Designed miniproteins, single chains, continued (2). Designs and how they scored, part 98

Each design is a single chain, and the fold is of that chain. pLDDT is the mean over its residues in the fold that is shown.

## One batch from the design tools (miniprotein)

Design m7392
Fold by ESMFold2-Fast:
Structure m7392 (fold): chain A 81 residues (1-81)
Amino acid sequence: SLEEVIAELEARREALIAELRARYSPAVTAQVERVLDYHLRELVELLRAGKISPEEALAAFDAAVAMAREVADALARREAA
């Protein structure tokens, strides 16, 4: 169901945020969380509108998670400079 796919996206979001909170400053985590939440909202809207498949949404979110890790690393390097 759509709600099961949305729950899976939310679970993946929570896992990443827990990881970021363990590894990075609150400021870095907050910035990445805002961007990730924007992407998650967009994917949920596209899913509810029938514009993307569950498979496409999960793949897009996996790409967003990978990008979020790279952004967190870049922001942390800027804080250390």
Scores: mean pLDDT 87

Design m7393
Fold by ESMFold2-Fast:
Structure m7393 (fold): chain A 73 residues (1-73)
Amino acid sequence: SELEEAIKKARELGVSEETIERAVKYIEETGRYDKARAIIAAAIMQDTKLPISEVAKLFGVSKSSISEASLLL
């Protein structure tokens, strides 16, 4: 699934399990599976020092989608 692929990539980037669990819980509680990649990308931005442009490229989402998702978290 899109969510499972995003989680795997977050783990590969060294994101903490606590950060991943928080993002997944948010997606599950809100039902926002349509934005799973952007939400996980926003969580990565909280836990890593990666530029938003790199995270957007890695997840195939726009920088604006990540910024919007960050406001929802």
Scores: mean pLDDT 80

Design m7394
Fold by ESMFold2-Fast:
Structure m7394 (fold): chain A 83 residues (1-83)
Amino acid sequence: LSPRLQAEIDIGVLEIAAAVWKRVAERYEQKGDKEKAITAYENALDYYRKALDLAREAGLPQSVIDALEKAIKEAEENIKKLK
């Protein structure tokens, strides 16, 4: 694999991990378990931040960077609403 393609794959895996944790958080939120929902959103946030850092280092298109920044802001807003 080219270094660029490897970075794209690694970022994709991190985005999937973040999306899974976001779904877990949404389910806990629906159940009224705010503490577990916050923890799950914080896990999603960690993966999105790792993906963003890797995307910046790999020089990925601005559209990818913008999407990750949007996902990070949405996760931060969800955490803020639950606190």
Scores: mean pLDDT 87

Design m7395
Fold by ESMFold2-Fast:
Structure m7395 (fold): chain A 98 residues (1-98)
Amino acid sequence: MTISKEDYIALIEYVSKQLGKAPPVFKPDTTKEELVELFLKLVNELVDKHSKVTTEEGKIKVAEEGIDLFILLQKAMGSIDESLKKELEEKLEEIKNK
């Protein structure tokens, strides 16, 4: 089973909402791989936001959002073929720069 472009758009919209950002505008010819790369970039931004939280209340809220996102990521990766999953993992590491 293949995750559709609509599924990736929904994932990107979800992460953008968690970041308090408007979802990006997609080109008519945007590839599934480009959507995946953008999704992972937004995930990296959410991770960076987590690391900058210093208040206990803020950490709890961000952790709850992160758990939901983690479940969504795991589900998305589990629904993707093995080659794309590997590329996603490599791209995520590249985007994190660590």
Scores: mean pLDDT 61

Design m7396
Fold by ESMFold2-Fast:
Structure m7396 (fold): chain A 110 residues (1-110)
Amino acid sequence: MVSELVSAAAKGDLEKIKEIIQEIYEEGGAEAVRKALVPVATAYLAGMISEEDFIKVVVAVLQVLPEELAEDVIFLALSMGVDPEKLRKALEEAGLSHLLPILDRQVALM
């Protein structure tokens, strides 16, 4: 499952990424999703996943997880060096514009 998530992310397959995140969440909740993001972030830092594909994983997680966890997920993406402008555009395009105030607060603190 975790290996399948990294593979889907490397292919940029947003629908498959969302499917896998949903399965992980149903089996182990928010903590299982958090743990599954570690190998994805590692693959991104190793250059195996592009920034655009990593953003797709972040967006999929934000679409599946409860909104109260959005701050932690956005903070992770920014701490990994994701461009705030690219993340903002991806959130707007995914219908997650209500999370933009969280993004703006995190950027102001960095």
Scores: mean pLDDT 81

Design m7397
Fold by ESMFold2-Fast:
Structure m7397 (fold): chain A 58 residues (1-58)
Amino acid sequence: MITFEEFLEWLKKLGFPLNEEAVEIYKRLFARFDRDGDGTLTPEELAELLKALQGVLD
């Protein structure tokens, strides 16, 4: 499963901003996709989240 720290590394690769305010937004978004509540995402949940963010960036 993917941790929040690993999620931030993926966002960095995709060119997303990583300032403090953006990180707070990402924390909230991560929590919304975290179906198990363990503070991690499955690869499938991460893929859906990244797909949504790519749509916003475009």
Scores: mean pLDDT 75

Design m7398
Fold by ESMFold2-Fast:
Structure m7398 (fold): chain A 55 residues (1-55)
Amino acid sequence: SEAVLKGVEAVVEKSPPESALIVIDGAIDYMRKKKAPQEHIERLEELKRQVEEEL
């Protein structure tokens, strides 16, 4: 799931906020379904919060 985190972070950095939110939500759902480490899920939730504040 580390690779998923890095991939999502890279995509979000280059995407409009609206598109970034869709990618982050999908990644959070994927990680929860796969029982990824809680710290990885929390990092994506924090990234989502930051992007939402920019809208």
Scores: mean pLDDT 79

Design m7399
Fold by ESMFold2-Fast:
Structure m7399 (fold): chain A 79 residues (1-79)
Amino acid sequence: STLVTQLQLLISKIQEAFDPTLSASALLKQIGEDVESTLELINEARLAVGLEPLSREEFNSLSAADFLLELQELLQRLE
């Protein structure tokens, strides 16, 4: 699916540029990804697996490590 492909691509970009000292939003800015578009993608994936959407405030509180873990868990649940 397009959603699975987009998550796989995002995870790969994050892993290549991974810095555990960054927040999720700072990491996205560093790799040139839009925070709003990424949150929409994550929330589409969350809804597809029966989870409630993340708020912007919740997303902004995530570390880079927690963000990567969230994406990996969503990908596993979609596959």
Scores: mean pLDDT 85

Design m7400
Fold by ESMFold2-Fast:
Structure m7400 (fold): chain A 57 residues (1-57)
Amino acid sequence: DQQYWQQAQQHMDKGLQAVKAGDIDTAKQHFLKAGQYASQVPGGTDRLSQRLEQAMA
């Protein structure tokens, strides 16, 4: 479970970097993978959503 959450965080960070670079297609791919990994962790998708909201606010 912890490994899946680490993968979700890594992909989220890469997605946010891609957004900052203006590469929206790359960001979408990373956010999709982050969501897939987060879905393997109880409450992971909710936790990921909160972190994305905080990072993009």
Scores: mean pLDDT 78

Design m7401
Fold by ESMFold2-Fast:
Structure m7401 (fold): chain A 67 residues (1-67)
Amino acid sequence: EELYKLVKEKLKLQKEIEENYFTDPERAAEIARKLDEINRRIDSLRPNYTADELKEIYEKAKKELEK
């Protein structure tokens, strides 16, 4: 559950960076810092999951964001 929430947040922030990169570079840089923090948290949780479980979590997060 925790890893799923972090992956979902990461995907949202990646989209925000893409949307703001050319129109607001300062905002994009701020979002990038938040992404770095989330990536560190994901990395800390990674050892608790198998490669298959990790793939399932990412697939579920992507599907939910595509609604």
Scores: mean pLDDT 77

Design m7402
Fold by ESMFold2-Fast:
Structure m7402 (fold): chain A 78 residues (1-78)
Amino acid sequence: SGLEELERRFEELARELLETARFNPSEEAREEARRRFLEFAEEVLKILERVATPEEIEAFRKRVEEVLREFERIERER
């Protein structure tokens, strides 16, 4: 299903972002990974606004915020 595919892609990109934050020594590469993740999240939100409930949209926004908070934590601990 479309929502299951978006969920899979979200988990994959979140994993890649956090791996990049943890293991990539390049600040430029880490900023690029963050930018790609945010672009994907914005595209998903536009899709969800058309097909999902308000509760599902809010839950997705919270998950995006959690991933970004973890990214920021890893960056702060470098």
Scores: mean pLDDT 85

Design m7403
Fold by ESMFold2-Fast:
Structure m7403 (fold): chain A 106 residues (1-106)
Amino acid sequence: MKKVKVERELTVTVSLDTTGAPATFTAELYVKKKDGTIIKPETESEPVTAEAARGQAVTLTVKATGIIDEKYIGDKLIPVFTVTTPGRTWRLEGPEVEIPESAEVL
């Protein structure tokens, strides 16, 4: 299948003001479709993980360095954080970046 190369570095800072316990953050790059659906693409980018206590900020750099399917051209790359604390897991979305129509096709 045809794939496009994407190279983008996104740095985001997230804080937990609402938990009394340490949290684990896992950041990954997802694709946000035009209809608002967010899906995990085939990519060479690996998830990055960090831990923080309540009130601490954690800064994660997520790299969109990989090959994704050409069907995602015109959709957006979005960093998605999975935040896990004792008894709770939730998802946070970061800023989105457009996948360029002129991206190199492999």
Scores: mean pLDDT 62

Design m7404
Fold by ESMFold2-Fast:
Structure m7404 (fold): chain A 104 residues (1-104)
Amino acid sequence: MQSSADKLLEAAKQILEIAKQVKNPKVRETLEASARIFETIAKNLAKSKTKFEAEINVSLGRMTISILRIARDTLSETDEDRELMDKAVEIGQRAIDYADSQVE
């Protein structure tokens, strides 16, 4: 579980770096909030005692990715912000897919 936590923490850091490049403040706030959720998931996965607890945290991560996709479609007014959001979605999706693969 700790290797999944490390991947999620790295994803959170990368998403925060993308947030600094975003021009729209609502898009930036959404990315920063998502990074904090990934940090929380990483902490929870490191402490997970059961497969069910790990699965709940992976599901939270997948919901966060869905929120990022909705924010991209509704808040990204420039192509640049949309591309930055797409990168954040890809980074988060890869980290959550890795975490999911480690549950079993």
Scores: mean pLDDT 84

Design m7405
Fold by ESMFold2-Fast:
Structure m7405 (fold): chain A 104 residues (1-104)
Amino acid sequence: GLKEEIERLAREALRHVERGDVDGAVRALREIARLAGNSEDVEAQKAGIDGLVDVGEAAVRAGLLEVARAALEGLMYVMRNSEDKEVILLAIGATLRLIGLLLL
């Protein structure tokens, strides 16, 4: 289903981060954000937030700031397009977590 596709894309994005492939990671993050943000499936939206934050955190630790920025933009996209309060709160928490890592 859509959740499994988002989880697959998150694993691919993490492999791109491990290889220093900025363009590959950014493309995968944008696709995660598109699939999650354009879906009315709350579980797919949650999977998107989890994937975006996991990849964003890995990118911050690897010093790939362009990838971290793409993850933040993706979290904002899912938040803007969701009508579910829990999804919105998860996206806010994920965004604050990434910003916190960037400031350490």
Scores: mean pLDDT 90

Design m7406
Fold by ESMFold2-Fast:
Structure m7406 (fold): chain A 90 residues (1-90)
Amino acid sequence: KKVEELAEEIVKAAKELGHEEYGKELAKILLKLTDEQLERVEKVFKEAAEKLKAGEELSEEEKKELEESLELLKELFELQREAYEKVLAE
């Protein structure tokens, strides 16, 4: 729901596995999102999915909003990949 609550859940789950420090690194990446950004991404993806399921083409404006949301998620997934690669290298 809220980014901070989700980050706390990730740290707790990682701690139960004996990897609390790894969970903290993942939480730091997630905390770069605001609640508003998370809600906007969810709304954009839901609306795009509904139109695509109906066989409708996305407008240029809708495509831009979807591209911006996908770029944000790509950046976050690149950061989380860097985080686990760092742990594996140590």
Scores: mean pLDDT 75

Design m7407
Fold by ESMFold2-Fast:
Structure m7407 (fold): chain A 91 residues (1-91)
Amino acid sequence: SYQEYLSSFNEEQKKEALETLRKMLEKNGLSEEEIEELLELYEKTLQGDVKAAEELLEKLQKIRIKRHPPTEEEIKHAEEMKEKLIKEFRE
């Protein structure tokens, strides 16, 4: 039953990976239909389907997934911190 144990371990890792991907896709503003299609391809990829992996990568590249844009305050704060570091560690 080592194969069953190994499969069970892999299923737990697969579930975590699928959950992480779903959250990332939702955060990037994809529709539920697009998320469902991408998750199906990802599940096939995890089963060793090379063609599904290629299709998943092509779809992810064609669907412009934009990271949640940082706030105006976060952008300004990052620029201010960069300027301070350059001034303090200029030497």
Scores: mean pLDDT 66

Design m7408
Fold by ESMFold2-Fast:
Structure m7408 (fold): chain A 92 residues (1-92)
Amino acid sequence: MMEEALKIAKEVAEGLMSLIDKIKNEEMKEKLKEVYSKLESGSIKSWEELIEAIDTLSQVALELLNTVKLSEELSNLLQELLQKRAELEKKL
C-alpha cells in the first residue's frame, strides 16, 4: 500500500509541478516544491509523512482549481491518492 501510494503521490506532484507557474500563492508554490523534492529523493519514510505530503498536494490542487482546470488524468490520480490517504489514516 505505501509503495503504491508513494508512486501515485509522485505522479500527482509531477502533474502539479507542470502547472507551477499557474499557482499564484507563493506559500503553496514552495510547499509543492518541498513535497516534490521529498518524493523524488525518497525522503518520505513514514505513513504520517506520506499523509502530510498527500494533504499538501490536495491543498495545492484546490488552489489551482481557482485559476485553471485540471486534466482528467490528474483529477483521477488525485482522487485515487485521496482514497489511499483514507486507507493510510486507518493504519495509524
Scores: mean pLDDT 80

Design m7409
Fold by ESMFold2-Fast:
Structure m7409 (fold): chain A 123 residues (1-123)
Amino acid sequence: SQEDIFKEIQKLKDEIKQQVDWMLKNIRKLSEEQLFQQFQKIVDIGIELVEKLKKLAEISTDPELLEKAKQIADEVKADLEKAYGAFLFKVKDPKLLQEAQQQIGRFSDLYSEFKKVADEKLK
C-alpha cells in the first residue's frame, strides 16, 4: 500500500540520519577505506529511498503525501551532501574519490528524476 511504502521511506530516512551522524562523530578514527565503505552504505540507502519515493510519486494522487515525499527527498539530499563534504575533507585517495563521485552522482540523478515526477503531479 502507499502507507506501507511511506513508512519504509521514513525508516530509511531515519537510518540515513543515524549513519551520517555516526560517520561525522567517528571521522577522526576511521581510515579512508572505512570512510568510503560508510559513505557507500549511506548513498546506497539514499538510492533505495529515492527509488521508493519515485514509485510513490508515480502511483499517488494525494498532493499532501507528494509534498511530504518532496520534503523527505530534500532532507535526505542535505544529509548525503553533508556526508559527501565530510568525505571530501578527509579522503585523499584518488580511486576512492572517483568512486564516491560516481556514487553521489547516481543519487543526484535519481533525486532529480523524482523531483520532476513529483512536480508534474502537483501541477
Scores: mean pLDDT 90

Design m7410
Fold by ESMFold2-Fast:
Structure m7410 (fold): chain A 76 residues (1-76)
Amino acid sequence: MLSPLELAVLKEVAGLTISGPVPKSEAIAAVAKKLGLSKSTVSRILRRLEERGLLEVRDGQISLTRKGLEALIAAA
C-alpha cells in the first residue's frame, strides 16, 4: 500500500500532468517546493511510484498511468 507521503507526491504529479507529460526535472522541483521536501527525497519517491507502475517516464518526461489514477481515486 502507498504511504501518505507517496500519495501526496502522486497527487501533485497528477495535477502537474493534467495537460500532458512534464519534464521529470520540472516535476521534481515543483513537488519539492509544494510539499517542502528535498529534491532527492522526491526523486526517490518518484522512482518507487514508477517501479509500481503508477507513473511512467519516457524521454525524460513524466506522466500519470491509469493505475496511478486508480490509486488516487481509491485513496480519496
Scores: mean pLDDT 84

Design m7411
Fold by ESMFold2-Fast:
Structure m7411 (fold): chain A 55 residues (1-55)
Amino acid sequence: SLEQLIADLEAVLREVERELEALRASGGPSERIAQLEETAATLRERIAALRAELS
């Protein structure tokens, strides 16, 4: 279902955000941070599009 897909994507987004927080706190490589930020942005866009289909 769309609801299940949204829930799964939100779980993945939480994992990406957790890794971003850890990398920022440790001063991790800027390139890795940028890649994860892009991944998070893509996930948010996909979640928003799927939520629009439910509305």
Scores: mean pLDDT 88

Design m7412
Fold by ESMFold2-Fast:
Structure m7412 (fold): chain A 72 residues (1-72)
Amino acid sequence: SLPSDSEILRAIADMYLGMANVAEKQGRFDEAAELYEKAAEIYKQAGPEFSDYANEVKKKAEELRKKAEEAR
């Protein structure tokens, strides 16, 4: 069977989350924050069951934005 729209969106969000993790580990905090922001938005679009996780990912992005600013 074909995956649902929710399953597809979750897979896309997981991809952005993975890219964000790599960017963060490399110290690319602005890029990591942008990728976490994209992941959070897509998780939210995937369904209400992902709302808490999307909020956690969004908080991570906010922390990294602050960290990037402090490194300037």
Scores: mean pLDDT 85

Design m7413
Fold by ESMFold2-Fast:
Structure m7413 (fold): chain A 94 residues (1-94)
Amino acid sequence: SFTEEVIKKIEEITAKLAAGELSAEEAIRQIEKLVNEFLKKKPSKEEIEKVTKVVEDALLYALILAEQHDPARVAALTARAQAIMKKLQEALEK
């Protein structure tokens, strides 16, 4: 399913982030793009809940790494991560 493909891609982003192959900023950018494409497909509430959990974990990990390696960008990246989570929360309320 498209939902399973999105989850797999987010897990791949997290793996690349852990390997140092992606910056936290690029990881958050790629997650944002995936979330936007996912929401365009008008997923069910259950599908949104599954993706929300994986996205939340990936964004939290990216922010932890940003704080260690690029602390000056943490505030901007935190705001971006919160905006992504808000989009998912608003989709659950529809």
Scores: mean pLDDT 88

Design m7414
Fold by ESMFold2-Fast:
Structure m7414 (fold): chain A 106 residues (1-106)
Amino acid sequence: NKTSEIVKRFRRELNKILEQWQKGKISLLEIRDRLWEIVEEVVNEAAKLSNDEREKLLERFLELLGEFVYQLQLMAKSEEDKAEIERIGMEAMIQLQGEIQILINK
């Protein structure tokens, strides 16, 4: 399943970001930038798929991003960081949904 292979690849990338965050090697601004890069790569992969596969990829990837945001918030040391993580995650989810929806509607 092409969709499952894409999700597995990006799950590994997100897990690397979680490890860097836990070790204090990456900032929230860098995480935001990395999520934007990941969203762009996911949209580029979605462009190669059928509309049915695009819908399945979107559903699975929104779940994956939700898991990622939840894990980042568990590791956050302040309420301010938790709020910023929520905003970064929501912005990435909105961007992904919008861009894949545009592909489906073309």
Scores: mean pLDDT 88

Design m7415
Fold by ESMFold2-Fast:
Structure m7415 (fold): chain A 62 residues (1-62)
Amino acid sequence: MTATVTGVSGNTATVKFSDGAVGTATSLGPGLSAISGPGGGGLIRHDAAQAKVGEVYPFTEA
């Protein structure tokens, strides 16, 4: 599954999953964020605090 960044605020990013669900990614530090949504959660190897709107991350590769 992929998460597309739709917004950023401080250390969190709003994401839209490839299935259309909406969730959030929260920075855990450099190069790592926790992702959560209605379909479950995971980790992504990217800092949500540095995320840009329109970026796409595979969260199953955490």
Scores: mean pLDDT 74

Design m7416
Fold by ESMFold2-Fast:
Structure m7416 (fold): chain A 95 residues (1-95)
Amino acid sequence: SAAEKLAGIERLLREARAAVAAGKLEEARALARRAALEYRYTTVFSLPDGNRLVLYYDPEKGEVVESLVPGDVVLEGELRNAEYIERLVAEVAAA
């Protein structure tokens, strides 16, 4: 259900934030990879050098890709996150 998908995404993001706060960056990356694989959710990490590390599912490769991009570059997968969450929220509200 849409509610189960929202709960799943929220749980992975909460756990990823806790991992980052604890300095466990590899655990945070693993959680981001799960969000990409299970929910097609794009996760972005802001780096100290001003670049961004973006983890997303590539349907042509059938795998999760990690891409290093300049901080001013927004990937399409990041925009799709907002649309996907808005759609899930609307589906929960309509139920």
Scores: mean pLDDT 74

Design m7417
Fold by ESMFold2-Fast:
Structure m7417 (fold): chain A 70 residues (1-70)
Amino acid sequence: SKQETLLAILDEIRARMRAIGEPTGPGSVSDPAVVRELMRELYARMQENNITSNETFVTQMYADSGDRRE
């Protein structure tokens, strides 16, 4: 479903954020440039999968844990 696909994409983005943060330490992932790049990639992935979600909804899930499995 659309929600399952979106969650999978968000999980991928979060994994990248963690990988970026680990070698540089805390705070690096909070840099505006890094966040902006990840947002662009997220949006491109959504378009590839024909996901038409509002930016607000996507941003909210991106900021949250993204844990919907239980």
Scores: mean pLDDT 58

Design m7418
Fold by ESMFold2-Fast:
Structure m7418 (fold): chain A 68 residues (1-68)
Amino acid sequence: APSMSEVIDEMFEIMAEANKLYKEGKLPKEEYEELVDIAEKAMRADEETMRELGAELKRKFEELKKKA
C-alpha cells in the first residue's frame, strides 16, 4: 500500500492537472467541482477513508481524461 505522504502527494498532483485542464477549457466545471469535492472529503477523513477517496479521485480523473 502507498504511504500517506504518497497518497497526499498524488492527490495534489491530480488536482494540479485537473485545474490546468479546467483553465484550458478541456474539463467541464461540474466535473472539476466533483474532483474538488472528493479531494476536500479525503483531507477531512481518517487514513483508511483517505486512501479510498484518493483511489476514487484517481479513477474519476482517468475516466475524464479518456472522454477528452
Scores: mean pLDDT 83

Design m7419
Fold by ESMFold2-Fast:
Structure m7419 (fold): chain A 83 residues (1-83)
Amino acid sequence: AAAAALRAGAETLARMYREGLPSADPAVSQAFIDALRRVYEENPAELERRAEEVEKEMAKLDREKQVELVVEFLLELAREVEA
């Protein structure tokens, strides 16, 4: 469930940004965060390290690269949860 939600969310976010669709609804964004939190509770050390790196990278990037970074992070988490 969590892996499927993370993958679907990442693909939706990438599509919306790339194709000029409207910004994601806050509820959709919250669902991504909730899915991340569930995965985090099972693998806290690994996920916390990655989340901190993503946050630091976002501070140095423009909006387009920030979206790409978040999408990549979510897709990586989805793959690992499915494995």
Scores: mean pLDDT 65

Design m7420
Fold by ESMFold2-Fast:
Structure m7420 (fold): chain A 85 residues (1-85)
Amino acid sequence: SLKEKERKRKLNKLVHKVVSQVSKALNNENDPEKRELARRLNEAIRRGDVEEASKLLMELFGLSKKLAEKIAEYMIEKGIYVPEP
């Protein structure tokens, strides 16, 4: 449906924006906790673990629970990963 395509396009833009923001933050800070969170997020996405991926997205990116769940589902569906610096 048109609404579904528009939702997926909006989520894709948001995912890319969030990934870009994280890449900039990680390039400016050698924080081993943020590196570990990024690694764990990619593992959760690889396993299709929406609950864990959502929690990690909330922690790493400051997203709301509802938005984090939608982004996690989209990332799992499309096989989208964050950079591991």
Scores: mean pLDDT 76

Design m7421
Fold by ESMFold2-Fast:
Structure m7421 (fold): chain A 91 residues (1-91)
Amino acid sequence: GVEELLKEAEEYEKKAEEYEAAGDLAKALEYRALALMARALAAKALGDDEEAKRLAKRAYELAAEALYLRTGDREAAEEVRRRGLALVEKL
């Protein structure tokens, strides 16, 4: 349900802050992306399709950035971003 998704988002946001404080920026961005995706799913469940797409798009952008920081592979990061945008269109 929506309450569980929002709680998961808050837990992911807390983990992101902890990893950022520890100097693991890639992992911090991964948890921020997970939090945004949980919020996107909550918005979708509430019928706010526009907000769901906005949040999901941002989640994939952060996931791609995290992958680039972790691997240095720009092509792999751009593929994650492009595939994510295609999935957002189906929300």
Scores: mean pLDDT 89

Design m7422
Fold by ESMFold2-Fast:
Structure m7422 (fold): chain A 72 residues (1-72)
Amino acid sequence: SEEEKLEEYTKKALDLSLPDEERAEAMAQLIKLAEESKDPEIREKALKAAQEAVTLHGPSFLPLVTKAVGKM
């Protein structure tokens, strides 16, 4: 379900033990859920999770996320 995907991608995006590329791909998936989900609760939660990950990793992480989004 989208809720299960949201939980999985949130955990991966916030997991500092994972490689930068894997966390960036998880953030790209959160951005996709925020833009494409028909459920407004999932969109809101995905956006907040992505914002938390940017805060945790810093703005230099955004280019990796942009690259991952471009590959989707």
Scores: mean pLDDT 79

Design m7423
Fold by ESMFold2-Fast:
Structure m7423 (fold): chain A 73 residues (1-73)
Amino acid sequence: APATPSAAEVLALAAEASALRAEAEKQGDHEAARILTEGLTRGEELLKQGDLAGAARVLREAIARAREVMARR
């Protein structure tokens, strides 16, 4: 099992997801922007609960899915 991510790692993932969402919005990729918005919202909820591992997982999943969507456009 991976080590529990630090709060700094979760914040870095949130920053990456936010930047990628802004890029998706600039490109008119509404699907990628939606995925990232949902991931950021869920990640924030988990962070507020102190679930660093859950927050990191959700953010990594959203980033990976959004990148896949953006790569096909």
Scores: mean pLDDT 83

Design m7424
Fold by ESMFold2-Fast:
Structure m7424 (fold): chain A 72 residues (1-72)
Amino acid sequence: SAVERTIARMGEELRRGLVEKLGLSEEEAERLAQAFRDALRATHDARGVVTAEDIAAAGREAVEQGRRLKAE
């Protein structure tokens, strides 16, 4: 579906950003990207829609979790 393609693409962009900009390991970044994809799929399952705000909120949460991992 178009939603699944968007979630997959945005999850990959997030994973890359977590590695390149925050310096997370590939494994840490993939775990956070997977949690991001799972959260958006759960939102779609519950409401039948994923909004730009849902995506932004899930992305912000993943970035904050990544920062906490880097903060030791």
Scores: mean pLDDT 87

Design m7425
Fold by ESMFold2-Fast:
Structure m7425 (fold): chain A 79 residues (1-79)
Amino acid sequence: SLSEQLIEEAEKNAEDLEKLKELLRKAAESEGVKLSDEELLRWAARIRVLIEAKKENRTLTPEEAEKEVEKRLEEYKKR
């Protein structure tokens, strides 16, 4: 599926935030969805959190996932 292909490509590009944002933008556009840069950054951070949790065999609650997303967004602001 498109979602599975997106996860696979995101995993390849997990370390490149701008590449991940571009992949998400194109995937959203192919489904007729337009996301803002802020929404793309949040989704990129969320995808990275989920990929890292999967690699570590960790199960995250929605609340834990959102806390990790906010932490990643703060790290991105610091460059």
Scores: mean pLDDT 73

Design m7426
Fold by ESMFold2-Fast:
Structure m7426 (fold): chain A 70 residues (1-70)
Amino acid sequence: SAVEEELKEKAEKNGGLLTPEQVVDILVKHGYNRTIATYVVNEKLSELGKDKLTLDEAIEVYETLEELKK
């Protein structure tokens, strides 16, 4: 998907890691609500005990948001 391609490109530029702000901004660009995207990203980071996401973890956030669309 276009979201996954943009997440991959951003991760490659940043040594394989994405900040929460980078993931949220890409999701918002593709039509997701900022508040919901921020919540899902922060929940994932709390589960992982981390301050940044791998590409796979960012894709998991995207998949969670797709499930929430119904």
Scores: mean pLDDT 86

